# Designed miniproteins, single chains, continued (4), part 70

Each design is a single chain, and the fold is of that chain. pLDDT is the mean over its residues in the fold that is shown.

## One batch from the design tools (miniprotein)

Design m14571
Fold by ESMFold2-Fast:
Structure m14571 (fold): chain A 56 residues (1-56)
Amino acid sequence: SVDGYKATLEIVSENVDGKNIVKVVEKLGPGTAPVTLFEMEMDKLMKDVTFEEDLE
């Protein structure tokens, strides 16, 4: 829970064949299975941000 809303948000990272995949899952209620709202390759995102912006 990052915000403390009714839903619990969790950030899960997995390493697939040397690639870091970032997933944002959300749980609604006590018996609700986690639903992947967003997923992307961390390596791709970092690469794109690093090229365009030097803020990070």
Scores: mean pLDDT 62

Design m14572
Fold by ESMFold2-Fast:
Structure m14572 (fold): chain A 87 residues (1-87)
Amino acid sequence: APTLSSGISLEELSKLSLEELIEYYKKQFDLWVELLSQTVSRETAVAMALDLILGDIEELLKNGHISEEEAKKIKEEMERRAKELRE
């Protein structure tokens, strides 16, 4: 099962509210961009971090931990955050 640097499992993530889950992934996004930008360009770091986060969201959806509507909303928030991090 995918585990991000926070050490939270998918089962533990399923216990979070939609708002808490969005805030969790925003923090993970920021941390991944900071870490990856040490070795790749910021644009590449943002793209890689977004791909990792979106992959985790799709895994939550496939396992039934979130609804398709919730997954869509989280993805939209992550795409918005990616634009902010590129500016």
Scores: mean pLDDT 78

Design m14573
Fold by ESMFold2-Fast:
Structure m14573 (fold): chain A 70 residues (1-70)
Amino acid sequence: SKEQERQFIRDVAEALLLIYAVARGWSQEEIDELLKRFREELDKIPPEEFTGENAAAVLRKLVAEEEARR
């Protein structure tokens, strides 16, 4: 179903963010806050626009903002 496809995209995107943050050596507290922000940003995408491409765009933006803050 489209609902299962959207959940799969979300799960993969969250896993990629976690792998990236761990590889960068970010703290568990920073990872938890970043994941919370990521989920909030993903929730702003309407279901009909929830694609791997749009999820990846949110991920790239969030990572870029976090890197720039450091």
Scores: mean pLDDT 87

Design m14574
Fold by ESMFold2-Fast:
Structure m14574 (fold): chain A 63 residues (1-63)
Amino acid sequence: LERLLKLALKALEENDIETAKKAVEEALKSASGRVRRLLEEALKALEENDIEKAKKALEEALK
């Protein structure tokens, strides 16, 4: 899970939204509770092209 979240953050830093979105979708398959809610928020932000909101949600999920 942590590797997928770090991959998503790196992809967003490189402006690779498709890779970030795929990494978040894979992470959602194994996530639960708080982490799942944050990943769902990140995915919605990516669909709305809100990169800053997506990054914030992913950083919170890594705590």
Scores: mean pLDDT 80

Design m14575
Fold by ESMFold2-Fast:
Structure m14575 (fold): chain A 86 residues (1-86)
Amino acid sequence: NDKKEGEEYLKKGEEYFKKGKYIEAIKYYTLAALSGDKEMEAEAYTNLGELYYSLGKYEEAIEYYEKALKIDPEHEKARKNLEKLK
């Protein structure tokens, strides 16, 4: 089940992000994006955007929010976070 696998990877990424282990967080968010589920792909790109934003890497944050919105144009969190960067 692609969605269940993606959800598990998103959860792992979030745990590493909270611990400040950004390389591991990026790894698991990337695995979630590649899980085959479009909803999980949009969520993973949104989480990558938030991670890069937290690191002050605003250009990368914008890129990931735009990737999320290409998959789900109505993704509320990605839209709101991208608007804060404009």
Scores: mean pLDDT 87

Design m14576
Fold by ESMFold2-Fast:
Structure m14576 (fold): chain A 78 residues (1-78)
Amino acid sequence: SPELVEQQIAHLEQLIEQLRKLAEETGNEEIKKLVEEIIELIEQYKEALRAGDWARAEELAKQIDEKVEKLAELLKEL
């Protein structure tokens, strides 16, 4: 559904804004770098969704999940 894709993209844009705020608030360079990597992957994921490239979207989602797990581990050390 085009409407569901648009809703998902809007949610991802909100997530990017939240991640940027988190990186700024932590002041931690490793977290900032990891957040930048996650944002870049999310931007590629948005493009894959708009293109209907489900195979690329699935691969990018896996990469995002791995980076988000690493971010969660780093946040526990603060």
Scores: mean pLDDT 86

Design m14577
Fold by ESMFold2-Fast:
Structure m14577 (fold): chain A 59 residues (1-59)
Amino acid sequence: AALRAQGLALLNAGMDAVAAGDVAAANALFDQATALFAQVNPALAAAVAALKAAVLALL
Protein backbone atom coordinates (compact mmCIF):
# COMPACT_ATOMS: atom_id res chain seq x y z
CA ALA A 1 0.00 0.00 0.00
CA ALA A 2 2.68 2.55 1.02
CA LEU A 3 4.94 1.68 -1.94
CA ARG A 4 2.06 2.19 -4.40
CA ALA A 5 1.19 5.56 -2.82
CA GLN A 6 4.86 6.64 -3.02
CA GLY A 7 5.03 5.46 -6.65
CA LEU A 8 1.92 7.48 -7.55
CA ALA A 9 3.35 10.57 -5.81
CA LEU A 10 6.61 10.19 -7.80
CA LEU A 11 4.64 9.67 -11.04
CA ASN A 12 2.65 12.86 -10.35
CA ALA A 13 5.89 14.76 -9.59
CA GLY A 14 7.34 13.43 -12.88
CA MET A 15 4.30 14.71 -14.79
CA ASP A 16 4.69 18.12 -13.09
CA ALA A 17 8.37 18.15 -14.18
CA VAL A 18 7.26 17.38 -17.78
CA ALA A 19 4.79 20.31 -17.63
CA ALA A 20 7.66 22.54 -16.42
CA GLY A 21 9.95 21.28 -19.25
CA ASP A 22 12.43 19.72 -16.79
CA VAL A 23 13.38 16.57 -18.72
CA ALA A 24 16.14 15.54 -16.25
CA ALA A 25 13.81 15.73 -13.22
CA ALA A 26 11.02 13.93 -15.13
CA ASN A 27 13.44 11.11 -16.08
CA ALA A 28 14.64 10.67 -12.46
CA LEU A 29 11.11 10.79 -10.99
CA PHE A 30 9.69 8.28 -13.52
CA ASP A 31 12.65 5.93 -12.85
CA GLN A 32 11.99 6.13 -9.09
CA ALA A 33 8.25 5.47 -9.65
CA THR A 34 9.09 2.47 -11.89
CA ALA A 35 11.43 1.03 -9.21
CA LEU A 36 8.74 1.31 -6.52
CA PHE A 37 6.00 -0.15 -8.76
CA ALA A 38 8.29 -3.09 -9.66
CA GLN A 39 8.09 -4.13 -5.98
CA VAL A 40 4.25 -4.17 -6.23
CA ASN A 41 3.54 -5.37 -9.80
CA PRO A 42 6.03 -5.79 -12.70
CA ALA A 43 3.27 -5.07 -15.26
CA LEU A 44 2.55 -1.71 -13.59
CA ALA A 45 6.29 -0.91 -13.63
CA ALA A 46 6.37 -1.71 -17.37
CA ALA A 47 3.36 0.57 -17.94
CA VAL A 48 5.12 3.48 -16.15
CA ALA A 49 8.29 2.89 -18.21
CA ALA A 50 6.17 3.00 -21.41
CA LEU A 51 4.50 6.23 -20.22
CA LYS A 52 7.97 7.74 -19.61
CA ALA A 53 9.07 6.89 -23.18
CA ALA A 54 5.85 8.29 -24.71
CA VAL A 55 5.87 11.51 -22.63
CA LEU A 56 9.59 12.25 -23.21
CA ALA A 57 9.00 11.83 -26.97
CA LEU A 58 6.65 14.87 -26.71
CA LEU A 59 9.41 17.09 -25.20
Scores: mean pLDDT 79

Design m14578
Fold by ESMFold2-Fast:
Structure m14578 (fold): chain A 88 residues (1-88)
Amino acid sequence: KAAELNGEGREYYNKKDYEKAIEYYEKAIKIDPNYWAAYENLGLVLLKQGKYEEAKKYFDLAIEKASKEDKQMAEILKKKKEELEKKA
């Protein structure tokens, strides 16, 4: 369910409908508050909107949530965050 909502959010993001993308990522988080991919994607949308402080907070939340399941995945997300910050 959370993965499906996250997928819909990504579809809206690709259409540059950032408001709807945020709505669907927030719905994914409501269903599964530990679904780290939704926090990562919400951070990415916020970067596109120029909301750098909020984006950083959501990337940090994604890393925190991922670290509860897989510390190796959390390290991957940290590197991905650095890459996204350089490209944005």
Scores: mean pLDDT 79

Design m14579
Fold by ESMFold2-Fast:
Structure m14579 (fold): chain A 59 residues (1-59)
Amino acid sequence: DSEALARRQAAFDSLSPEEQAIVEEALELLAAGKSIAEVARELGLSPATVRRLLAKYEA
């Protein structure tokens, strides 16, 4: 739905450039069927950090 997409875009635009890059990569890996643990390993982060950044994007 276009309203949901606009809200997600606004949330994404509110992140720092570093957080935007991490969220974008994490979303691509999750869309490819990776688990949070695999995403965290691929990005060199802890699973808790990945979850926090995704939560910021959804806020």
Scores: mean pLDDT 75

Design m14580
Fold by ESMFold2-Fast:
Structure m14580 (fold): chain A 67 residues (1-67)
Amino acid sequence: SETEAALESAIAHLEAGDLEAAIEVLEELVRRGTPVEELVAQALEAARAGDAERAIALLREALEKLR
């Protein structure tokens, strides 16, 4: 789905150290709304704080819940 693709894209940006690109993807997901809004919002706050590991963990949990 578009949501899953966006979550995977955000994870890839975070793994590459590109927090700005990851934040842009997550802000777009928050604007559009998702079934995993709470996890995406928490991941966005973690990314803004520079905590890429926490953001990645939250986004992976979000992907699991979309199965």
Scores: mean pLDDT 86

Design m14581
Fold by ESMFold2-Fast:
Structure m14581 (fold): chain A 60 residues (1-60)
Amino acid sequence: AEAAGRAALAGDAEAAARAAREDGKNGHSPSAMTGAWEARRGGGDPEAAEAARRAALEQR
């Protein structure tokens, strides 16, 4: 979750999506969703936020 949020804040859409997907697979889907919410709200790239959210939903 934190890794996805941090990557999204840096504006790295691919890293944000990858971190959210990995978090969802290793932990629980809620962890990935938390990362996606951080990315979307956190002031990163809108595309990074979308990528993180989509990756989190794929792991639901």
Scores: mean pLDDT 58

Design m14582
Fold by ESMFold2-Fast:
Structure m14582 (fold): chain A 95 residues (1-95)
Amino acid sequence: GKMIDEGFREILESSRKQGKLHETLLGLIIVHAERFGDKELAELARELEKKELTEEQIKELEEKLLRILDAGHNGVEAGKKELKKLTEWLKELLK
């Protein structure tokens, strides 16, 4: 719902102001992946925690996570499709 989305955006804005946006985004991805049993996505996000991300990479990660949340409102299959796109992007980022 709208209130959940607003709370999520406030968390992201607070983390950005503290210079911890990438840590927050990756942590959220890990928690979500583990709840879905998506071991590949969780492992990719943990490997990415060991790397310094550029500002553009952090921005793209945020945009992809927001698309997953938005797609999730339209159903589980739409959310899974966006999660697959995130997994493919993370694999490319780790090359």
Scores: mean pLDDT 74

Design m14583
Fold by ESMFold2-Fast:
Structure m14583 (fold): chain A 75 residues (1-75)
Amino acid sequence: SLETQAKVVAAMGEERALRVVEAALKSADPRVRELAVLTLGELDPDDPRVRPLLEEALKDASERVREAAREALER
């Protein structure tokens, strides 16, 4: 069905985004990690992988990254 096709395409796009975000969260550059957290905040909040990654970002060395994670979790 069209609904199933749209859901699969969206899920594949989110899987790709999650892989990129997981890699970016390990970057030595805090600006890259901040962008990764902001991107996580735009993903589906019902995805069980999103919240644990945001909670890990709350422990980040950079205050900017931690603040972005707090804001995303308060949504």
Scores: mean pLDDT 77

Design m14584
Fold by ESMFold2-Fast:
Structure m14584 (fold): chain A 58 residues (1-58)
Amino acid sequence: SEEETKEKIVKGGEAMLKAGVPAAAVLQMARREAEEANLSEETKEEALREVEKAAQKL
């Protein structure tokens, strides 16, 4: 489902951030994954917001 795909992208981004990948690179990858998965604009924005939020906590 679109929601499951979003969750996987967010979790992948969180794992990359935790591994020390720069936030800008992680956001770029998350955006690309969301586009390749054909997520709606709303769901793409939600995924990117969650990744940004995770970056702010580190």
Scores: mean pLDDT 82

Design m14585
Fold by ESMFold2-Fast:
Structure m14585 (fold): chain A 66 residues (1-66)
Amino acid sequence: SAAAELLARLQSLSPLEQAVLYYLQNGLSQREIGEKLNLSQSTVSRHLRRVMEKLGLSSREELRAA
């Protein structure tokens, strides 16, 4: 199923990528995620893009809903 495939892809994320996704799904902005993880906004953006690539998602809206 699509849900099982997405779950398997989620398990392929690094701990940092999982943390970035977790905070995004809990409503944090890129700035707030950067503050929580001591990362620049650009670094958070790169991690979110990599997470989107790994999950096969095309937007941050889809990523937030995953």
Scores: mean pLDDT 80

Design m14586
Fold by ESMFold2-Fast:
Structure m14586 (fold): chain A 57 residues (1-57)
Amino acid sequence: SLEELEEEVRKRLEELGFSEEIIRMAVDYARYLYEIEGKSKEEAIEEAIKFAERQKK
């Protein structure tokens, strides 16, 4: 589900020590990739993590 996607992105980024601001942005990006771009759940998660890494630790 979409909720599972959002939860997984949040969990992984929290473990990596990202700020709540960056986590929210990455979760929003993952939703966009999954719902609008039609990416798989796995691809959306991977791309959201890369996005967060580009923003800031």
Scores: mean pLDDT 83

Design m14587
Fold by ESMFold2-Fast:
Structure m14587 (fold): chain A 89 residues (1-89)
Amino acid sequence: TSPLAKALGLSDTELQILALLSERPLTAAELAERLGLSQSTVTRHLRRLEKRGLVESRRDPATGRTLYSLSEAGLARILAAEAEMLAAR
Protein backbone atom coordinates (compact mmCIF):
# COMPACT_ATOMS: atom_id res chain seq x y z
CA THR A 1 0.00 0.00 0.00
CA SER A 2 1.30 3.45 -1.01
CA PRO A 3 2.28 5.78 1.91
CA LEU A 4 0.35 8.58 0.16
CA ALA A 5 -2.77 6.39 -0.09
CA LYS A 6 -2.51 5.66 3.66
CA ALA A 7 -2.03 9.37 4.49
CA LEU A 8 -5.21 10.20 2.53
CA GLY A 9 -7.17 7.24 3.96
CA LEU A 10 -7.50 5.77 0.45
CA SER A 11 -7.05 2.37 -1.16
CA ASP A 12 -4.35 2.01 -3.84
CA THR A 13 -7.17 1.80 -6.43
CA GLU A 14 -8.66 5.11 -5.23
CA LEU A 15 -5.22 6.78 -5.42
CA GLN A 16 -4.87 5.47 -9.02
CA ILE A 17 -8.30 6.94 -9.86
CA LEU A 18 -7.20 10.35 -8.49
CA ALA A 19 -3.94 10.17 -10.48
CA LEU A 20 -5.84 9.50 -13.73
CA LEU A 21 -8.36 12.29 -12.98
CA SER A 22 -5.48 14.74 -12.31
CA GLU A 23 -4.64 14.42 -16.05
CA ARG A 24 -8.19 15.02 -17.39
CA PRO A 25 -11.89 14.41 -16.61
CA LEU A 26 -12.91 10.79 -17.33
CA THR A 27 -16.08 8.67 -17.31
CA ALA A 28 -16.47 5.65 -15.01
CA ALA A 29 -16.25 3.44 -18.14
CA GLU A 30 -12.92 5.01 -19.21
CA LEU A 31 -11.53 4.58 -15.66
CA ALA A 32 -12.68 0.93 -15.65
CA GLU A 33 -10.92 0.26 -18.98
CA ARG A 34 -7.67 1.94 -17.85
CA LEU A 35 -7.62 0.17 -14.46
CA GLY A 36 -8.80 -3.26 -15.69
CA LEU A 37 -11.77 -3.18 -13.30
CA SER A 38 -15.53 -3.49 -13.72
CA GLN A 39 -17.50 -0.26 -14.13
CA SER A 40 -19.51 -1.15 -10.98
CA THR A 41 -16.28 -1.43 -8.93
CA VAL A 42 -15.02 1.93 -10.23
CA THR A 43 -18.42 3.58 -9.58
CA ARG A 44 -18.32 2.33 -5.96
CA HIS A 45 -14.87 3.93 -5.45
CA LEU A 46 -15.98 7.15 -7.19
CA ARG A 47 -18.99 7.45 -4.83
CA ARG A 48 -16.65 7.18 -1.83
CA LEU A 49 -14.32 9.81 -3.31
CA GLU A 50 -17.27 12.18 -4.03
CA LYS A 51 -18.58 11.69 -0.46
CA ARG A 52 -15.13 12.73 0.82
CA GLY A 53 -15.13 15.78 -1.51
CA LEU A 54 -12.06 14.56 -3.45
CA VAL A 55 -13.81 14.27 -6.84
CA GLU A 56 -16.70 16.03 -8.56
CA SER A 57 -19.12 14.77 -11.21
CA ARG A 58 -20.95 16.53 -14.04
CA ARG A 59 -23.24 15.36 -16.82
CA ASP A 60 -21.94 15.89 -20.35
CA PRO A 61 -25.05 17.10 -22.27
CA ALA A 62 -23.51 16.15 -25.65
CA THR A 63 -23.03 12.43 -24.77
CA GLY A 64 -25.32 11.97 -21.74
CA ARG A 65 -22.30 10.52 -19.88
CA THR A 66 -21.12 11.52 -16.40
CA LEU A 67 -17.60 13.01 -16.26
CA TYR A 68 -15.55 12.87 -13.06
CA SER A 69 -12.82 15.35 -12.16
CA LEU A 70 -10.46 16.04 -9.26
CA SER A 71 -12.02 18.70 -6.99
CA GLU A 72 -10.23 21.84 -5.74
CA ALA A 73 -10.56 20.45 -2.19
CA GLY A 74 -9.20 17.09 -3.39
CA LEU A 75 -6.12 18.71 -4.93
CA ALA A 76 -5.56 20.78 -1.75
CA ARG A 77 -5.76 17.64 0.45
CA ILE A 78 -3.31 15.72 -1.76
CA LEU A 79 -0.82 18.61 -1.66
CA ALA A 80 -1.23 18.93 2.14
CA ALA A 81 -0.66 15.18 2.63
CA GLU A 82 2.47 15.29 0.43
CA ALA A 83 3.81 18.30 2.38
CA GLU A 84 3.10 16.50 5.70
CA MET A 85 4.96 13.39 4.47
CA LEU A 86 7.95 15.53 3.41
CA ALA A 87 7.97 17.28 6.82
CA ALA A 88 7.91 13.83 8.52
CA ARG A 89 11.05 12.89 6.53
Scores: mean pLDDT 80

Design m14588
Fold by ESMFold2-Fast:
Structure m14588 (fold): chain A 82 residues (1-82)
Amino acid sequence: MMETIKSIPSLSDEEVREKIPILEEAMHSEDPEVRKEAIMAAMSKEVTYVLLPKLRETTEDEDEEVREIALLSIGVMEGIKS
């Protein structure tokens, strides 16, 4: 899972689309490090922006670093829509 998430920025859009379910699952992982990596991966590719509603849920995360990364990633993703 983590290796797949870390590879997202280097994958093609088609490959990333196949990994969207894995990213969504990772955002709900018991491990906050996995959740942080999934959020960062989601902001790196336009095809993952379908996960924006799930990222909004992570702004309420129990882990402070996860919340900070979620807020930053949402800002980046919303900026790109322009």
Scores: mean pLDDT 75

Design m14589
Fold by ESMFold2-Fast:
Structure m14589 (fold): chain A 98 residues (1-98)
Amino acid sequence: NADELRKKAMEYLNKGEEALKQGKYDEAIKYFEKAVEYFREANDRLGEAIALTLLGEAYLKQGKYDEAIEYFKRALDIYPENTRAQELLKKAEELKKK
């Protein structure tokens, strides 16, 4: 049960990362949203934090700074020591200031 949900989450996470790499930000967002849902259903909190960080990064690349900040904060609520989420949060806050 949980293993199948986690596998599904990883499939969507990988699809999202590929879409993000291709600049397909709306597609990446949809895939990362599904990854978050499946990790949450699997009770994989670390996986959920990773997917939330990538979701925030996709919003950041679209210039949607408020949404990016919100997702990075949610990721850090789960995993405060996530250096990537910390760095991206600071970057999003600085870019929003402009």
Scores: mean pLDDT 89

Design m14590
Fold by ESMFold2-Fast:
Structure m14590 (fold): chain A 71 residues (1-71)
Amino acid sequence: MEELKKIVEELVKALRNGDIQKTRELISKLEELIEKYPDYPEGYRALAAAYHSLGDRKKAFEYMKKAIEAE
């Protein structure tokens, strides 16, 4: 859980700073960990925001739906 929270926070910071390379790296790390903690809606919201920022609308919508289902 602590590791997951840190990655989410770093992903939000990367998105705020427009750091595309860091955003892609953190997406990969978060996707690996979130499968172990599916009831963590903040993680799915962060992934949705990241994919939206990268222009992947389908993935953004998919993760937003998962975030709502985890609430």
Scores: mean pLDDT 81

Design m14591
Fold by ESMFold2-Fast:
Structure m14591 (fold): chain A 68 residues (1-68)
Amino acid sequence: GLDFEAGRRAAEEAAALRAAGDREGLEAAARAANADPERAAVIREIAAKLREIGDSIDAGLKTGKPAK
């Protein structure tokens, strides 16, 4: 794949911005990603997988079971 490390770092940075509640930073990152369609696709896939993991952790916390 094209620059999976760069895509992974961008997805991690986007996750950190989301955790901080920085919507303007997220919008700026999305605009930068959209300037390169292939890189944008990789970032979206990584971000979607990270979101699924986050949702699974949140569900686990709500059921009172500790995350592994």
Scores: mean pLDDT 64

Design m14592
Fold by ESMFold2-Fast:
Structure m14592 (fold): chain A 79 residues (1-79)
Amino acid sequence: MKEEQEIFNEAGRAMEEYVIKQARGVELSEEERERFVELLERVARLYEERAAAEKDPRRRLAYEIVADLYRGIAEAVRK
């Protein structure tokens, strides 16, 4: 949980940095883009793991949807 929280915090900061740069018309460097994609994929993996461990079908579906969203954002950023 605590390590997962740190990953979520890192992803949040990366999101904020991305939005600020986009607003300023600054392109992400290749290295920054790769790190951002890696963080998004890491968050997706955490939600996939939560879905796999979840006993409630409705909560499992919610985790699967969120994981899929982060995967989609990562793919969009990579391109």
Scores: mean pLDDT 79

Design m14593
Fold by ESMFold2-Fast:
Structure m14593 (fold): chain A 82 residues (1-82)
Amino acid sequence: MAAFAADGAADAAAGAAAEAAGDWRTAGVRYLGAGMSYLLAGDDAAALEAFRKAVEALEKAELDFALELLLTFARGSAKDLE
């Protein structure tokens, strides 16, 4: 049990590091791993929180792509945006 909780904590920490780096896809995958490990440890509350963070990170990964597309078109319409 303790080993699964430790694995969950390690994946959650890796997810947080990926978030800080702006790698939302990696953050989402790591938080999914943390949720699975917490479920195996019997910590349903930690698992639910990790899964919630995973969903948010994956949504941000898709929103970041959409935002990049929108900004690319905006920059194409504006000579000096910055």
Scores: mean pLDDT 73

Design m14594
Fold by ESMFold2-Fast:
Structure m14594 (fold): chain A 70 residues (1-70)
Amino acid sequence: ATAEQAYKAGLGNFKAGDYDGAIAAFEYALSLDPNYAQAWLNLGQALEKIGRTKEAQEYFAKAKELAPDI
């Protein structure tokens, strides 16, 4: 599996409302490519959906650091 494949699986889970599945998939994508800014951004969005707002803000900051124009 590639980071992109794991990321796309996370997007599918997020769209389906499976936020726990989305988080797991995005974390797996980041384990393969920790510089995957979109995966940090979408991980933060999934965390916000389940009320983990502080962690979401930290991951949004990481995404912005890696891709300032995101």
Scores: mean pLDDT 87

Design m14595
Fold by ESMFold2-Fast:
Structure m14595 (fold): chain A 75 residues (1-75)
Amino acid sequence: MEGEIRASFARMGLSVALKAIENGEDPKEVARELRNILINSGVEEETADRIAEAVERGDLEEARRLLEEAVRKLE
């Protein structure tokens, strides 16, 4: 149950980050904020870095894939 809540917050963080980029926010700043949200949600630092790098590059499919793999470890 606690893992499901953390997974939900991590998914929400990515959703907010993607909307921010669509609204013209700096991908580097958005990726930095997302990384902190993911780490605080219990995602491993190395995995959070990879997700943030994918978002910064605009590889949104890879970012979503890595996030889903990470949240499975939280559940």
Scores: mean pLDDT 81

Design m14596
Fold by ESMFold2-Fast:
Structure m14596 (fold): chain A 71 residues (1-71)
Amino acid sequence: KKKELEEKIKLLKEGLEKQVKEALEKGLISEEEAKEFKEKALEWIKKNVPLVSLEDIKRLVKGITGEDYPE
C-alpha cells in the first residue's frame, strides 16, 4: 500500500507541475506565485493522499488563476 501511495503522489506531483507550468506560460500567475503555490499544494497532497485526485489539482490551479480557491 505504501508503494501505491508513492505512485499516486508522484502522478499528482507531475500533474501539479504541468498545470502550474501552463498557467505560468500563459501569464496567469507569476514565477513567485507558482513556486509558493507548488509548495503549498505538495504539502496539501501529502496530507490528503489517498483522497486527492487530478481534478483536485486542477481545481487548486484554477483558484490561483482567478477561480474560487478550495479550502
Scores: mean pLDDT 69

Design m14597
Fold by ESMFold2-Fast:
Structure m14597 (fold): chain A 74 residues (1-74)
Amino acid sequence: SVEEELEALAAEALARETDPAARARLQRIVGKLLELVREMEASGRLSPESLRNAALALLRREIAELRQDVAARA
């Protein structure tokens, strides 16, 4: 499912991240995105494929931005 793929991608990112603030931010982002995915599935506005692609792309972008922020503080 889209939720399983999002959780797997988040778990990979969390496994590589040691900064507590960055980990908390990522967990918050994933929680909000999972909530949005559930709402979009219930609304039926997007196909499952479109929803999956959009959600994964958004999470990948957020992870990349988070990694840049952590690198800038190192």
Scores: mean pLDDT 81

Design m14598
Fold by ESMFold2-Fast:
Structure m14598 (fold): chain A 67 residues (1-67)
Amino acid sequence: AEELEKKAKELQEKALEAGRAGDVVTALRLLAQASELLAQAYRLKGDEEKAEYYKALSEELRKEAAS
């Protein structure tokens, strides 16, 4: 679980850099990946509310990146 949270944080940091460089689509894709990893991490920890939140967030971010 903690390994997934660390990877999610790394992806969030990469997303911030992409956003600062003006690459909003890449930033959204990286945030979607980070949110998916957080959903998995919280599910493994038994936090179903946070797992569902991050799953929904990941799906919305993927749709936004594809538009």
Scores: mean pLDDT 82

Design m14599
Fold by ESMFold2-Fast:
Structure m14599 (fold): chain A 68 residues (1-68)
Amino acid sequence: MKVPSEAEKQLEEHYILGLVYESQGDRERALAHYEKALEYLEKVEGLPEEKKKQLREEIEARIAKLKA
């Protein structure tokens, strides 16, 4: 099995940065990081489908709220 550690790390780092920028009121940078997190989520190998779905829905909800 391929180890998805780098892609999963990038997913988590961008998600955390999105949260940080959202907390600072920087909506543009928060959106950019959430979009990168979704890109890495699609590249993650070996992540359980249910876990991937939960993360996708969480990030999508945050993106939708920031775009409103």
Scores: mean pLDDT 79

Design m14600
Fold by ESMFold2-Fast:
Order: structure tokens, then C-alpha cells, then sequence
Structure m14600 (fold): chain A 56 residues (1-56)
């Protein structure tokens, strides 16, 4: 697993959510799940943490 790619996808999911783009956010969470092997719930938790780190 590429940790930098996972971080990028988590940040993109967080930014999409902050922008109100629920469809893009879900797609980034799905891609993050597939890239990491985590569940959708775990990928959503990573995106939420990335949002906190970005101050979103």
C-alpha cells in the first residue's frame, strides 16, 4: 500500500465533503477502501481524520 496515495485520497474525500460534493466524497472513500484494503467505515474514519488535520 502506498501511504502517500492513501493520504491523498483521504484528503480529497475530506475536501469533497467540506465542499458539499457527497458523490465525489463517496467515490474517494471507495477508492481509499480499495487502495488500503480497509472497510468503507474505516476509510470514512481516515477521511474524517484527514479533515481534522486540514482544519476542515
Amino acid sequence: MDEEKARELAEKAARAGAAGDAEAGRQYVLELSRATGLSIDEAEALAARAGIELGI
Scores: mean pLDDT 81

Design m14601
Fold by ESMFold2-Fast:
Structure m14601 (fold): chain A 57 residues (1-57)
Amino acid sequence: REERERRVLEAAKEQYVRTGKVSLREIAERLGVSQGTVSRIFRRLEAEGRLRLPAPA
């Protein structure tokens, strides 16, 4: 469970640094899970304060 959350977080950060935005669809496709699964993990990570996207610099 924690490893999956960590992978989602890393994929989101990598995508944001690369493109300036986050796509749940691309993350879901990359990790082999449904968009619903990624969305649920995102909500949990945000609620826990673990999902913080860096400002593009």
Scores: mean pLDDT 69

Design m14602
Fold by ESMFold2-Fast:
Structure m14602 (fold): chain A 60 residues (1-60)
Amino acid sequence: SSEAEARRAFEEALRLVEQIHRLREQARSSDPETSRRLLEEARRLERRLEELNRRHQELE
């Protein structure tokens, strides 16, 4: 398998982790409606991260 492709997947996963953490932090200091939207977006990104991690582990 391509090491460059594996590296891109790892970098994408790191970016998703950072985005998830930012969204969760923003949600803690936001009003209830904004918090709900931010947590829903974080949940969506968590699902994408889980799928990327599964693919990466399967290919390794």
Scores: mean pLDDT 81

Design m14603
Fold by ESMFold2-Fast:
Structure m14603 (fold): chain A 98 residues (1-98)
Amino acid sequence: SSLVDVLAGTAYANKGEYEKAIELFERAAEKGDPLAYRNLGNVYLKKGEYDKAIEWYEKVIELYPDNATAWRNLGIAYKKKGDLEKAEEYFKKAEEAS
């Protein structure tokens, strides 16, 4: 089930085994589990792959525009890329969604 893949992926991510976590989260995402989109964003953010993190967080926002955490994480990703103006915009959206 997608839940088993998400739980196993989270355990691997917590241990820093990001490639195994990604494989499991991608399987959950293929099954349509939106929690997997958030977790893929989180693991790519931790790997420093900010463009991939942004792509997955944007999928979360498309499904859940009121998800304050996803807006905040988009802000963090843009800040880490050096795009401070976009980061500020997304942090404001996170406050509005809270």
Scores: mean pLDDT 88

Design m14604
Fold by ESMFold2-Fast:
Structure m14604 (fold): chain A 59 residues (1-59)
Amino acid sequence: SEEEEKLKEEYKLKLEALERFLKKLDELYKRGETLSAEEVLELLEETLKKVEEEEKKKK
């Protein structure tokens, strides 16, 4: 089933995006930067979109 394969692939990309997001968040905190809850959510969404776009371009 193509739809089930798509869901698994999207889930994997979300996990990769979360890893990148957490690394970026850690770097910001180490620099003394503080983000609002809204900014944190925006950063997560942007990171997810970038990971998805990069994977589409690679294949």
Scores: mean pLDDT 77

Design m14605
Fold by ESMFold2-Fast:
Structure m14605 (fold): chain A 85 residues (1-85)
Amino acid sequence: SAEVEALVAEVKKDFEKGTQKLIDALTSSDPAKRENAVLALARLFVEDQALANKVFNEIARQLGPEFAKELAQRVARAVAERAWR
């Protein structure tokens, strides 16, 4: 939860830097870092949908539309299951 909060706070403080930290986490070899990034995006969608959409567009631009589509499904599931809490 602390790691998820830190990722969310970084995006809110600095969109470019925070989004790059999320992308680094999403592409990490560490499954815990990838999961924390999914949970951070789920929290952003609940707290600030406009900012979350902006972050998602940047992820799609850097990692491609297929990656963004699969990520969107994972984030939607995390939101539905309230796993971001």
Scores: mean pLDDT 86

Design m14606
Fold by ESMFold2-Fast:
Structure m14606 (fold): chain A 75 residues (1-75)
Amino acid sequence: EKEQLEKEARELMIKGAEAYLNGDYETAAKYFEKASQKYRELAELYRQEGNDEEAQRWETVSENAKKLAEEAKKK
C-alpha cells in the first residue's frame, strides 16, 4: 500500500536524521539507503498506475535520500 510505504520511508528518514545529528554517520547512511529504496518502490507503484507525475516526484525524493546517505558516508 502506497500510504504504508510512505509512512515507513518517512520513519526511516527521521531515524537517519537522528543518527546523523548524533554523529552516528554509519547508521544514518543505512537508514537513508533504506528510505531511498522505499521511496523508489512508491514511485514504481505510481508508474504502474500510469501516474508519471507522482512517480517522478517520488523518484526525486528517493535520489535525495540516496544523496544524504552518500554525504553521511563521507564523514
Scores: mean pLDDT 87

Design m14607
Fold by ESMFold2-Fast:
Structure m14607 (fold): chain A 64 residues (1-64)
Amino acid sequence: DPQAFVDEALKRAEQAETDEEIVRIANEAGDRLVKEFGVPESQAAAIATAIALRAVGNRLDAEL
């Protein structure tokens, strides 16, 4: 299930300590969506971007 994979990738990104690590996790998730689930590259890139933005946003909310 691609949705379950995205949810796990988001949880992993939320546990990352640096923005660099968040971006790396999101990019890896996008690559795997294309290769393992057959998601179109443009859609996988959009999902990876959403994962990164949500994880970074959650970190900022915790610091504020």
Scores: mean pLDDT 77

